# Designed miniproteins, single chains, continued (4), part 90

Each design is a single chain, and the fold is of that chain. pLDDT is the mean over its residues in the fold that is shown.

## One batch from the design tools (miniprotein)

Design m15319
Fold by ESMFold2-Fast:
Structure m15319 (fold): chain A 118 residues (1-118)
Amino acid sequence: SVKEKALEVLEQTERSARFATDRIGAPELRERILALFEEARKELEKVETVEEASEVLQRLLEEVAAAAREAAARADPARAAAIAGLAAAIIQNMVGLAEQNNIPMDTERIQALLAELE
């Protein structure tokens, strides 16, 4: 089902995000990102269409980017670059997994998020 595919995209992205945030040593950002993934999981339990699943996942990516930008703003330049790179990697990973599961994403919306992290 669409819901099962979207949940698989979410779970695979979360596993990668856990690993990446642990490696960068950002426990507060890790907790924030994981909380965002948990809220997205609850919303995905209610989806019935591909369009609804796509919107939930894209809003999650916007919230992840915002959390990363806030964390980066409080960090030194090298740390800020690492945090931005982490967020970009999470976004790109979810986009790729969504594409593999036939859940379309708005290319311009995703490109705008990635540009804001540079």
Scores: mean pLDDT 88

Design m15320
Fold by ESMFold2-Fast:
Structure m15320 (fold): chain A 68 residues (1-68)
Amino acid sequence: AAEARALLARAEEALRAGDVEAAARHATQAIKLAMRAPSGAFEAIARAVAILEEGGLTELARALDDAV
């Protein structure tokens, strides 16, 4: 969904600004939206995890992936 994609973009922007909390909130919200739309869930979750890993938040990315 476009909303999940926008949240992932915000997560990337937050990481560039050094706002780890905002990045985590946006990525988590994107995963929640993906879970409500089964047809897109896997791709959105994978993208959220990849964005967090690119930002150096590997442990947080793993925790969010495990929560699904």
Scores: mean pLDDT 70

Design m15321
Fold by ESMFold2-Fast:
Structure m15321 (fold): chain A 51 residues (1-51)
Amino acid sequence: SDEARETALRLAKELGLPEEVAYRVVDRLEASGAPLDEKTLRLALRAVKES
């Protein structure tokens, strides 16, 4: 959704991650049926940064 995409972009910028990573995370969470709330998005983006 647009809201999840915007939230993911904001969080990705805070974490120093590129825009493409934000979109990829949203797509993966949607595909897995995970909730697209800020907490879940932040955890997923942090996991990418720690890789």
Scores: mean pLDDT 82

Design m15322
Fold by ESMFold2-Fast:
Structure m15322 (fold): chain A 59 residues (1-59)
Amino acid sequence: GMALIEEANKLGREARELVKQGKYEEAAELLRKAAEILGQVDPLLAEIARHEAEEVLKM
């Protein structure tokens, strides 16, 4: 529902701030949590979030 999408968006914003700080492992963990939440409402958005987490870990 809407509340799950809002929570996932919040985690995504926090992850982007962590990336700016060079905290890539912490950012990837938040993106994985967002993917788990999004998986309950939109499998494609969940896959995108998982991909972003993997890319962050390559930094």
Scores: mean pLDDT 81

Design m15323
Fold by ESMFold2-Fast:
Structure m15323 (fold): chain A 60 residues (1-60)
Amino acid sequence: SDAILLIVELLSQGYSPEEVARIVGEKFNLPKQAQEELAKVLAEDPGNIAAIREIIEKYS
């Protein structure tokens, strides 16, 4: 997923979970609720690729 690759790239560059969720949400047209869920997952466990993928698929 291009969204997951962008998440990994932005986290590696030092962006916060909230900044990553906003940037990815804007680029992939995720609603605010999806951005909030994504930011929470990234803050709790940024390596949880399964949860990240589930959020993206739910709102795509």
Scores: mean pLDDT 85

Design m15325
Fold by ESMFold2-Fast:
Structure m15325 (fold): chain A 56 residues (1-56)
Amino acid sequence: STSSLPQSTREKLEELVKEEAKEKKLLSNAEAGERLGVSPATVSTYRRERGTFKLG
């Protein structure tokens, strides 16, 4: 499906996911949102839309 998020926000979240993989540490939606200056709901939406490797 087409993401409802702005392209710039998607790019930042994609970079964050790559860093999480490199560090072998998954940030919570709240921690990721704090890091990027976006709401936890925005992070959650991105992760669901992208079908991330996170279970649940």
Scores: mean pLDDT 71

Design m15326
Fold by ESMFold2-Fast:
Formats: structure tokens, C-alpha cells, sequence
Structure m15326 (fold): chain A 85 residues (1-85)
């Protein structure tokens, strides 16, 4: 379910393992806004912890194109964490 996938994305972000980055980038294309928001937040959290910025290009597309203002805001915050370091 979307709720279970969003929770998985949050858990991956909390764990902070950069091995999760490709999965989280894929979740930015999920049909559920809640899953895309959780994936964006998780990518930002991993970047803050490890310096991994592989999600940056995908997050910039989400910030520009995502129909959900909450998802665009999560992407904006994550991008700030990646580019401010």
C-alpha cells in the first residue's frame, strides 16, 4: 500500500544508508503524493547525514513539476540540504 511504501521510505531515510538512494529516487515517481513526499524527505536526510547528492537532479524535477505543493516543498528542503553543504 501507499502508506506502507511511505513508511518504508521514512525508515530508509532514518537509517541513512546511501545504498537506499536508488530506491528512494524511484519512489519520487510513485503515484501517491505521500510516498513522493516521504522519498524526498528521506533523500534530504541521507544527504545531510552522508553527503550523498545523487538524488539532486530528480529532486529538482520534482520541485518544478510535481502537482502537489507539499511534495514540491519537501523537494525544496531536500535540495537545500544537498546544496548548502
Amino acid sequence: SAEEEAERARRLGEEGDPAAVPELIALLDHPSAEVRRAAAEALGRIAAKTGDRRGLAALRRVQEEDPSPEVREAARVAIGLMTGE
Scores: mean pLDDT 90

Design m15327
Fold by ESMFold2-Fast:
Parts: structure tokens; sequence; C-alpha cells
Structure m15327 (fold): chain A 96 residues (1-96)
């Protein structure tokens, strides 16, 4: 299941990079968060997310913030970073 979650997150990042329409972007976030929620157990969510984020090769400063649970979107965040933070926040809300 972890490998499948990594594949889903990579696919999300590829799709969201190509979509500029706000409604379509929100639909992608909701769809991928729901799919990830079916693959990840509530009890190990933080540990599994850390492994997934390490596997996709995020920059260390961003990885450290996300591991601490800081999913707050900042104006200086890239569109991909903003989308990733929205996805993770939606996922935690679905499983929390």
Amino acid sequence: MLEEAVALLRRFLEEIARVTDPAAREALVARYAAQLATLLPRETLREDLEKILLAIGLPLPLLERLRSGDFSVHPTDSPLTQALKRLLATLEALLG
C-alpha cells in the first residue's frame, strides 16, 4: 500500500502542475485526498506520510515543515507546494 500511495502522490503532482483552473485544482485535491485516505491507516498516518514525502524527494526545508504538521499555505509558496499542502490538510481532515 505504501508504494501505491507514493505512485498516487506522484500522479497528483504531475496532474496539478498541468491544471490552472481553480475549480479543477480543488477537484483534483479532493479526489486524490480521498484515494490516499483509502490506502493509509489512521493510526500510522504521520509515519506513512513521512515515508511517502521522503520517497518523492521533496527539498529538506519543505519536508521538515510538512513533517511537523505545518500545512499552512504561504503567499511565497510555489503553486505545487500550495497544492501539496492543501492535499495533506484535506487528507488529515478526512482521517482525523
Scores: mean pLDDT 76

Design m15328
Fold by ESMFold2-Fast:
Structure m15328 (fold): chain A 73 residues (1-73)
Amino acid sequence: MIELSDEEVERLVEGAREAIKKAEEAYQNGDKNTAAVYISAAGILATALSLAGREEEHQKLVEEIKKVIEKME
């Protein structure tokens, strides 16, 4: 597993949430390609948390990503 400090975990969570927000904003502006890129970035960051054994943070981000994707359908 990847080992991350609590500060690194916080930075990954913040980065993922920023990516989720930018994806939603891009989609509302009609930029589906940019929205897909930001969703992919958020997914990669969530996967890094899973690989680091940070399951609670991973599950919360997966739920946030799912909710945004549902809004885009």
Scores: mean pLDDT 81

Design m15329
Fold by ESMFold2-Fast:
Structure m15329 (fold): chain A 71 residues (1-71)
Amino acid sequence: MEEKVKAAIHFYRAARLAEAGKRDEAKQHVEEAIKYAPEFKEDGQRAIELLDAGKYDEAARVFREAAEKLF
């Protein structure tokens, strides 16, 4: 239970950082989120690829969707 809450917080932080164009900080929070919720590893990896492509809004949507599924 605690691990899912931590993962959700990290995904929300990643979404906010992606929306602000802070790619490297967003990636760090995705990596932390995946440690707490490894079932989202594929979604997290896809979102990292979106960040690398400069698609920050799309990456932020993936992060928010993952966080919402954890609550």
Scores: mean pLDDT 84

Design m15330
Fold by ESMFold2-Fast:
Structure m15330 (fold): chain A 67 residues (1-67)
Amino acid sequence: SMADRAAAGAALGALAAGVTLSREQGRALGYNAKHDPEGFAAAKAGADAAMAGDYESGARHALRAAE
């Protein structure tokens, strides 16, 4: 679901920022990787791009993750 993709994106963003994940965020990552591998991959690409300072690519990947 879109809510599951949003939760996965938030968890990936926290990991990229060096923040320890909550138990709920860790579960959301595992669930999305299994049930929505394309949405999970798009969310991860968006988080990686944002951390690299490539905000234009980050925005493009975020739109794909939302689909």
Scores: mean pLDDT 62

Design m15331
Fold by ESMFold2-Fast:
Structure m15331 (fold): chain A 75 residues (1-75)
Amino acid sequence: GPPAIAEIEVYVEGKLVRKETLVFSSAATGVTAGALYGIGLAYQEHLKNGGAKVEAVVRVTVDGEVLLDKKLVIE
């Protein structure tokens, strides 16, 4: 089937600090791994910036259809 594309944006105190695009062979893998990668990046930036507020937006699409569109907040 078509690949899953995970787009992840990480914001520290409202400023975009990371933007990543990952490609996965399946929808299930894309949703799971995309979400976990987004959580990991958000937590890494939170620690790196001394506990600053971090927001990560994770969007996973397959053939143009949105399967996941979630915002993670760490304060």
Scores: mean pLDDT 86

Design m15332
Fold by ESMFold2-Fast:
Structure m15332 (fold): chain A 80 residues (1-80)
Amino acid sequence: MDEMRKLREEIVALILQLGAAVKARDFAGAETIIARLQDLKKRLEELGKKSEEAKKVADTLIANIDSVIEWARRQMQRLG
């Protein structure tokens, strides 16, 4: 339970940081944050294997990560 909560808090913080980096046109910083989000996505996939409840939470967070990464890459392409 504590590990999933900590991951969710870290993901929310990184999503906010990613939005700020993209707006600042800090594309190197944005790519670093995307790499960190992809690492957390792998950790969510492993936690989701532990129970059906954990899988539902992990799948939702993974979908949110994928959507935000896609948004950021599209914004960087338009701004660059």
Scores: mean pLDDT 84

Design m15333
Fold by ESMFold2-Fast:
Structure m15333 (fold): chain A 64 residues (1-64)
Amino acid sequence: PPPRAPALEVVAETADSVVVRASGAYPPEAGVDAVLAAFPGWEIVDVRVRRAGDTVELTVTLRR
């Protein structure tokens, strides 16, 4: 399938952390790249992956 940009949703946010859902990314690496680009200077703490058809849903936890 052709490359697809993910839809990003902030699921939870505190002063020091954010949890972002990236949906519909293809390839899956595009989801991680999009989250990192949206949150410069933040560190990835955790990445949860769930398969959704021919794409993946990522839940990425970031902190600064």
Scores: mean pLDDT 75

Design m15334
Fold by ESMFold2-Fast:
Structure m15334 (fold): chain A 62 residues (1-62)
Amino acid sequence: MKEKAKKAVEEVIKDETLKEAAKDAIENAKDVEALKRGAEDALASSDDPDEKAAAQAIIDAL
């Protein structure tokens, strides 16, 4: 599951810094449930379209 989420953000995000931050967040998530909740929160609260795209990609990959 985490590997699919990492691949999804790698395909969606073009900015290398944001891509690495997203992959680090995925790797450090305690489990898939925590990762999903974090992504849903980011999608709801972020004003950055790139962060929203990354969050949606993670949710779709899980």
Scores: mean pLDDT 76

Design m15335
Fold by ESMFold2-Fast:
Structure m15335 (fold): chain A 71 residues (1-71)
Amino acid sequence: EAAELAREAARAAVAGDEEKAQAAWDRLVEALADASDEERLAALREAVRALARELRAAGRLEEAAAAEALA
């Protein structure tokens, strides 16, 4: 599921696990290879929202607010 991969990528990225974040992002891109532009945009919005949630949980509130503005 694209939303789960987006959340996994965001969580790994905020935790500093670059390899896990990249692997999850690559799987998300592969899952969306044949997706519509609308589906890709929805997945990007969910990825940004997931990033904002993980940043807030980590106490990085300014970065979380910036990410929320993009969603």
Scores: mean pLDDT 78

Design m15336
Fold by ESMFold2-Fast:
Structure m15336 (fold): chain A 85 residues (1-85)
Amino acid sequence: MKLKVVLENATLEEVQLAFLELLEKIKDVEKLKEVKIEIITEDGTKLKVVLKNATLEEVKQAFQELLDKIKDAKKFKKVNIEVVT
C-alpha cells in the first residue's frame, strides 16, 4: 500500500495532526518498506528524511525528531510525506 500526504502553507499544529493521522493509518503494519518526509519552511529551509525497512517505532521516533527540529517555525511552505508498506 502507498500513502501520500501533502500540506501547503501549513501550521505546526497541522503538521503534528498529519503525523498522528498517518501513524493511526499504519498502526497495524509490522514493517514499512519506505517512508519519505520532505519539509520546506517559509524561509526556504529544506529538511528531508528517508527511512527504509523501518518499524512503526522507528517512524514515530523520526517524526518526533523532525517536530523537535521545526518547533520554532511558524509556518511551512510545503510538507510531503510518502509511506510504502
Scores: mean pLDDT 81

Design m15337
Fold by ESMFold2-Fast:
Structure m15337 (fold): chain A 89 residues (1-89)
Amino acid sequence: MKKITREEARARAAEAGVQEEYDKLLELIDFAMENDAGLRVKIEEVDGKKKITAELYDDNGNLLGKFEIEVTPEAIALLRETGGKIRKK
């Protein structure tokens, strides 16, 4: 697959009508990368879409936050094309 930039992927997501879903996927990835401990991710398939729920827990098992998004296969494909990898520092 062609590897594209996040900007190109967002433009393609906008053309396909899934820009908000793509932006939420990037926010979820950034959230997961900042909170590597205690993060739990659940993926459900509902009516051809994937619902992704991320929950953050502290070391004592208390729920600190919840991030929930609903995405189409198109948004996921665009994320794969950007490589889903960590940015260069």
Scores: mean pLDDT 65

Design m15338
Fold by ESMFold2-Fast:
Structure m15338 (fold): chain A 64 residues (1-64)
Amino acid sequence: MKKVALVVAPDEEAARELARMFLEEKGYDEAIVRTGVTAEEAREIAKEIEEKYGYEVELAGVTA
């Protein structure tokens, strides 16, 4: 079962730095970067990925 980080940030550069941290330092198998989405939209995307692929999805960089 793959561990996937869904990284949400308003800036692509900030999102890339968070994605690198999850991949290299926290041992996640995959990182998906999304910009311009709300926390609610990010949760919906995470659920779709979990349902379609059976991955464990962690949300990161989401501001309330």
Scores: mean pLDDT 75

Design m15339
Fold by ESMFold2-Fast:
Structure m15339 (fold): chain A 96 residues (1-96)
Amino acid sequence: MFLPMSREEAVRLAEAAIEHLKKALDYYKNKGDESKAAVHLTAAGILATALELMDPRLRPVAEKIREAMKAISEGNFDEAEKLLKEAEDLVRRLAA
């Protein structure tokens, strides 16, 4: 790819995207703060796009992040939590 990334950098960016999704889920589900949730969803989306463009090995992680974003925006919080765990598992496999 045109912007090669170290494994550690890729893992850190993927973990940052997942943390933004966790914050979005918390703001939406537990606090009813759709505005703050939207800020964190936007950040996660930007990071997912960057990950996919910079490292093709992270495409499955980027896709899970986008699926989780959609689930959160639709109020499907149980599905969002499952997708977040799947994304975390993919990141752990990348780090191994």
Scores: mean pLDDT 82

Design m15340
Fold by ESMFold2-Fast:
Structure m15340 (fold): chain A 105 residues (1-105)
Amino acid sequence: MLEEVKEALREGLRLGAEEGIGAEEAEALVEEYAKVSEERAKAFALGIGAGAAVRAAVTSEPRVPLEEVLRAVDETAEALGLPEEVKEELRREVEELYRRLLEER
């Protein structure tokens, strides 16, 4: 139902974790999404932040637990007023990404 918002979230996660996108470039992309939908822009921005947080958590010494990352992204999604379906998608994607990056590094 919220497919476009979930798509924006997944793209943000990919860019934040895998591409290492810079803050200025991230802001420009969020601005482009905002022209289409504020909800999509919020999901994309959260995705970038969450992806970067997962990467940082997995690569830190000592490693930041998945539970702490999930708590932080849940709190941010709640503050942004994102729907429960989008929050559930975020949790699944963050867990999968954490597992994937943990195996890689």
Scores: mean pLDDT 78

Design m15341
Fold by ESMFold2-Fast:
Structure m15341 (fold): chain A 72 residues (1-72)
Amino acid sequence: GAMARGLALEEQARKEVSAGWAPIREALDKQAEGALYHIKGAAAKLGDPEVGEQYFKKGEELDAEARRILAA
């Protein structure tokens, strides 16, 4: 009865909040992944500068995508 209705309302509220936060969450995930690629790029350039540059480029692409999502 009442508990099941409470859980349904809570789940609906979570879905509405999640839907509103979905672009922000996506942008944050891309920023985190971009930061990881910048770290990988810095590490890789010690042994393979070309691989390091590829990782930096991927990080910059992810940073640009995150900024685009947040600007929309």
Scores: mean pLDDT 79

Design m15342
Fold by ESMFold2-Fast:
Structure m15342 (fold): chain A 65 residues (1-65)
Amino acid sequence: DAARYAGLLIRAIGHGIEAGAEKIEIKGDTAYIYVKELSEESERHLKEAIEALERAGLKPEVYYL
């Protein structure tokens, strides 16, 4: 379902921005998330982004800059 997939990606990007992610890249079945430092609130947003990506069928990988 393309609409469901798009909705999950929008959710993931929104939470990624709130987490302070510098970049999110999707390559094949993998989603790469680049973050510098996490507060408790930004960590919560990062977890929501990861969950949305997993529900979209992607494998999230987090890289700390």
Scores: mean pLDDT 83

Design m15343
Fold by ESMFold2-Fast:
Structure m15343 (fold): chain A 119 residues (1-119)
Amino acid sequence: SEEDLKKFYEDLHRIYVEFYREMLRADREATSPEELAARRKELVIKFLQRVLDLAKKYNFPELQKIAEEALELAKEDPTRAFNHFLQKVTEILLKKDPELAVEFFRRYVEEMHRLEAEA
């Protein structure tokens, strides 16, 4: 339903913003490149797991598949996993509803800039 789709995007926005906030915190607080890499990997896995749970909650099988593929890739290369996820998710969201997808990415970019300015 339209209401379920709005709730999906609200939950997805929260997951994206929380991930970005935690990534900024890791960059600020990590005391070595090794610690930063480890924290980023943990945050990418946590992010992908939350997206997988969200896909299951809203019965979104295409998103579920992408999240599962990215989680497997993240075991070896979290950066590649995250980039693969972003590319594939952008494609499916734009295909499903381009107007809502564009608004979601616009709001996310605005929030990223706000968090960076406040950090």
Scores: mean pLDDT 88

Design m15344
Fold by ESMFold2-Fast:
Structure m15344 (fold): chain A 82 residues (1-82)
Amino acid sequence: MTKEEIEKLIDELIDKFSKDKNGYLTPEELQDFIIYLRNELKLKLTPEEIQKMIEEARKDGSGYITKEELKKVLIKLFEKQK
């Protein structure tokens, strides 16, 4: 996959899981998203590894993750597959 194809897939996935269309995921939406990534994309990463990457991107302490922060995490996850 090209970087552009990965970014498009990420945008589509975030839009699918962001129920409120407010540009971020709630903790509940984020859990559903992590489950989806592990089951559908067959990621070999543990939930703990994914959660750590999310916490490193989410620096405001609000409990929410923005679309931009989540996109950066997902790009790094897909790049680690190579």
Scores: mean pLDDT 68

Design m15345
Fold by ESMFold2-Fast:
Structure m15345 (fold): chain A 95 residues (1-95)
Amino acid sequence: MTEEERIARRLVEAVRAGVEKALADPSLTPEQIADFLLQQARAVADTLRRMGLSPEVRKRVAEELQRIVEEARAKYPNLDPEKFEEIKKLISELE
C-alpha cells in the first residue's frame, strides 16, 4: 500500500468513526446528523484538494464515503432527501 493510499484510508476511518459517534448520540436530531454529514463531505473535499491525491485514490475515498452516507440513510430513512442529494453530489465531485 502506498503512502497516499495509507493517508486516504486513515481519512476514511476518521470520517466513519465520526459518523458512527454522531449516529450513536441520542441528543442529535436527524437535521443535525444530516448537517454533520454535509460538513464531513465538505471537509474531506477540502482535504483531498489540499493534499493533491491521485484520481485513483480520490475515487476510492469517494466510494467509501458514499457507503458511509448510504449506511447513515438506511438507519435514518426520514432524513432530508435534498441534503442527501447535496452530499452525494459533493462526493461524486471528488472523482
Scores: mean pLDDT 76

Design m15346
Fold by ESMFold2-Fast:
Structure m15346 (fold): chain A 62 residues (1-62)
Amino acid sequence: EEVKEAIGKYIEALKQYADHLIRQRALEAAGGTPEEIQAHRDMAEKYRKLANEYKKKAEELK
């Protein structure tokens, strides 16, 4: 079912977004390298955009 698949992808993207965001903040607090912090920031942004895309698709499919 397309709606359930879209919701599943949205949830997965949100989990990836949250994981990378948490890792970014932890590295910032613990004094991680700028390269590691930037990598997690970039991945968080990627998954934030994907989550928004899948959310919109799920809402449109009903």
Scores: mean pLDDT 82

Design m15347
Fold by ESMFold2-Fast:
Structure m15347 (fold): chain A 80 residues (1-80)
Amino acid sequence: DKIAEYDAAIAADPNNAEAWFNRGAALLEAGKVEQAIKDFRKAHELEPNSKIGRYSSIAADLLEAGDVQGALEVIELAKK
């Protein structure tokens, strides 16, 4: 269970923005949009000027606007 693996990673280091981003992406794949938004917002809060933080903020904004496909595309860009 990828979500459980990321839960463990966040519990070990709650300042790990990449772990919050990765759990957000996994939650989105599971259809848990509101939880994904919260995790992406947390990743942005931790690292507002990093690639992970910037793309997390864009993904959260797109999800709040109802653009799930746009959010998925931004998440793939963040992984490159």
Scores: mean pLDDT 88

Design m15348
Fold by ESMFold2-Fast:
Structure m15348 (fold): chain A 90 residues (1-90)
Amino acid sequence: LSEEEKKKRKEAIKLVDDAIAALERAKKLENPNMEALVDSMEKLLEIFEKNFGEFKEAIEYVKKAVEALKEKDLDKAIEYLKKAKELLEK
C-alpha cells in the first residue's frame, strides 16, 4: 500500500469510528433526534462517495447504515458501520 492509500484508509476508519460513537451515544438517550442522525449519516455517505470511492464495499455498508437509520433501527445501523470498518481494516 502507498503512504497516500494508508493515510486515506486511516481517515475513512476515523470517520466510521466517529459515526459509531455518535450512534452509540444516541442509543443512551430516551428520545434521540433521528432526523439529525440520518442527515449526519447521509453527509458521511456523500464524503465516502466523493473522497473514498475505491472502498466500494465499505460504501455499500455505509448506505445500509443510512437506510437502517431511516427505519429508526440504531442497532442495525451500528452493525453495518462496524462491517464497513472491518472492511477498511483489511
Scores: mean pLDDT 84

Design m15349
Fold by ESMFold2-Fast:
Formats: sequence, C-alpha cells, structure tokens
Structure m15349 (fold): chain A 73 residues (1-73)
Amino acid sequence: MKALRETSAKMLIIAAMVSLDMGDEEAAIQDLEAAKELSENEEAKELLEKAIEAVKAGDIEKAKELAREAAKL
C-alpha cells in the first residue's frame, strides 16, 4: 500500500536526521538510501539523493534541510 511505504520512508528520514545530530553519518546515509528506495515520489527521491551527497561532502546542515524538504512531500 502506497501510504504505508511513504510513512515508512518518512520515518527513515527522521531516523537519518537523528543519526546526523548524533554524528553517525554512516547510519544516516543508510537510512536515507532506504527512504529513497521506499519513496514513490520522484522529487522526494532527488532531494534524498542530494541529501546523501551533502552528508558525504560533510555539509550536515544542507543534508538536514534537503531531508526535511523530502519529508514534506
């Protein structure tokens, strides 16, 4: 069911943001990748991909902003 997949994706985005607040960038990337796989919204997937790239670049604030934007979709 689409609604359950989107809810699970949003929960993973929240988990990723918590991991970023704790300094666990590897866990955050794993949760963002899982959220991207579960999301059926192409705009959300693009935002999540950019968030993953921001984490890898060390731009944690940008990653959180992009993840929050994806969670609103």
Scores: mean pLDDT 81

Design m15350
Fold by ESMFold2-Fast:
Structure m15350 (fold): chain A 62 residues (1-62)
Amino acid sequence: LTEEQKEILKLYEETLKVKPVNLSDSIFNLGGNDNLVRKLVKKLEERFNKKIPLEEIYKNPT
């Protein structure tokens, strides 16, 4: 796992408040929904300083 992938895992854990997960687990499998996806997208946009369309997260939530 790259440093960026590890940071993404931390954001998943913080956003969903679940035990540590791996990148193969989708936000949907972790009990995610539209509101949680939006929160995760916001954190990812802030962390990587780029705009992420919700459609990208739904297609490939890594």
Scores: mean pLDDT 59

Design m15351
Fold by ESMFold2-Fast:
Parts: sequence; C-alpha cells; structure tokens
Structure m15351 (fold): chain A 57 residues (1-57)
Amino acid sequence: SEQERALRMGRGAREAGRALGNEEAEKLGDIAVQAAESGDAKTGERYAREAGRLLGG
C-alpha cells in the first residue's frame, strides 16, 4: 500500500540519516514516519524524498 511504502521510505531515510550523522535527514525521515503512521502517506513520502535528497539521493 502507499502507507507501507511511505513507512519504508521514512524509516530508511531516518536510519540512513542517523548512521551518517545527518541530523536534518534523520529528522525529516522521522517526520515522514509519523505522517505515514497517521494515515498521510503522501506527506510521508514527500518528507522521505526530501531526506533522501539531503543524503545524496
């Protein structure tokens, strides 16, 4: 589902940001997870992509 996809993307971005010491990416990934958990998959995916851009993707 879109929610499952947004959750995977958000968790991935949060974990990558944490591992790389990129505090902004970790924070955006966390926001993405929270949005997806609240049922807003579109907002979750958007924030996860923003975090990904900060990480070089």
Scores: mean pLDDT 84

Design m15352
Fold by ESMFold2-Fast:
Structure m15352 (fold): chain A 81 residues (1-81)
Amino acid sequence: SELQEKLNRLILYAMLGDIDKARELARELVEEGHYEEVLKALDQAIKGIDSLYKLGVITKEQADRIKAALDEIKAEVERRL
């Protein structure tokens, strides 16, 4: 579905650390009423970042920075619920 394609793109942008694109897409989906789906996608991305760190793909500092940014997007989404 188009919603699932957008959620998958949100997870991809978030995991790549493209915070501006992740925030913009999350905002669009929240405005469309997909609050719970966006929160779940952001949680999935955060878990993905932890996995990349455990695999040695990114540093702890990189992982912590990206997760902090994603937690801020999550907080912005939760404030609109």
Scores: mean pLDDT 89

Design m15353
Fold by ESMFold2-Fast:
Structure m15353 (fold): chain A 76 residues (1-76)
Amino acid sequence: MSKEELIKEIYNKLKAENLVLVVADRKTGESEVIETLEDLKKNMADLPRTILEKILSLESGESVVYKDKIFYVLPK
């Protein structure tokens, strides 16, 4: 599976399960709610495949940390 296909699967899962992805910056404390495929692609473009696979496996209330970012999966 390509990285782009993996990002698309994450988006489809979030929509199917009425979930949102929240990206928090550990340096600034700012957070962003990701609601569109375009914004998801922008936030995930530089992530390694292993981190994308971890994000895809996340259930509601779970998170993964990569460098200066925390990725949360939360109910919409």
Scores: mean pLDDT 83

Design m15354
Fold by ESMFold2-Fast:
Structure m15354 (fold): chain A 86 residues (1-86)
Amino acid sequence: SLPAVSAEELRALALKAGFPEEVAERLGELVAARRPVEEIQRLILEYYKEVLEEKLKDPSLSEEERKKLEEALKELEEQLRKLEEL
């Protein structure tokens, strides 16, 4: 169990971590509504998946950068799949 974090504290941490304001606000709302931690994790992972998919559309990426992004995307997709099985 995680220590109790307020919606405002989680929102502030998400903004500091580089999440868009809309995603940070949604994370705070899920905590305020006492939604399952799995919904919060899913929102975070879905956001990062979208970011990685957008980066992969860049044709100027090196082969090494592309491989790293593809590996990160695969890991995120596996984590999302596991959350759906809960």
Scores: mean pLDDT 74

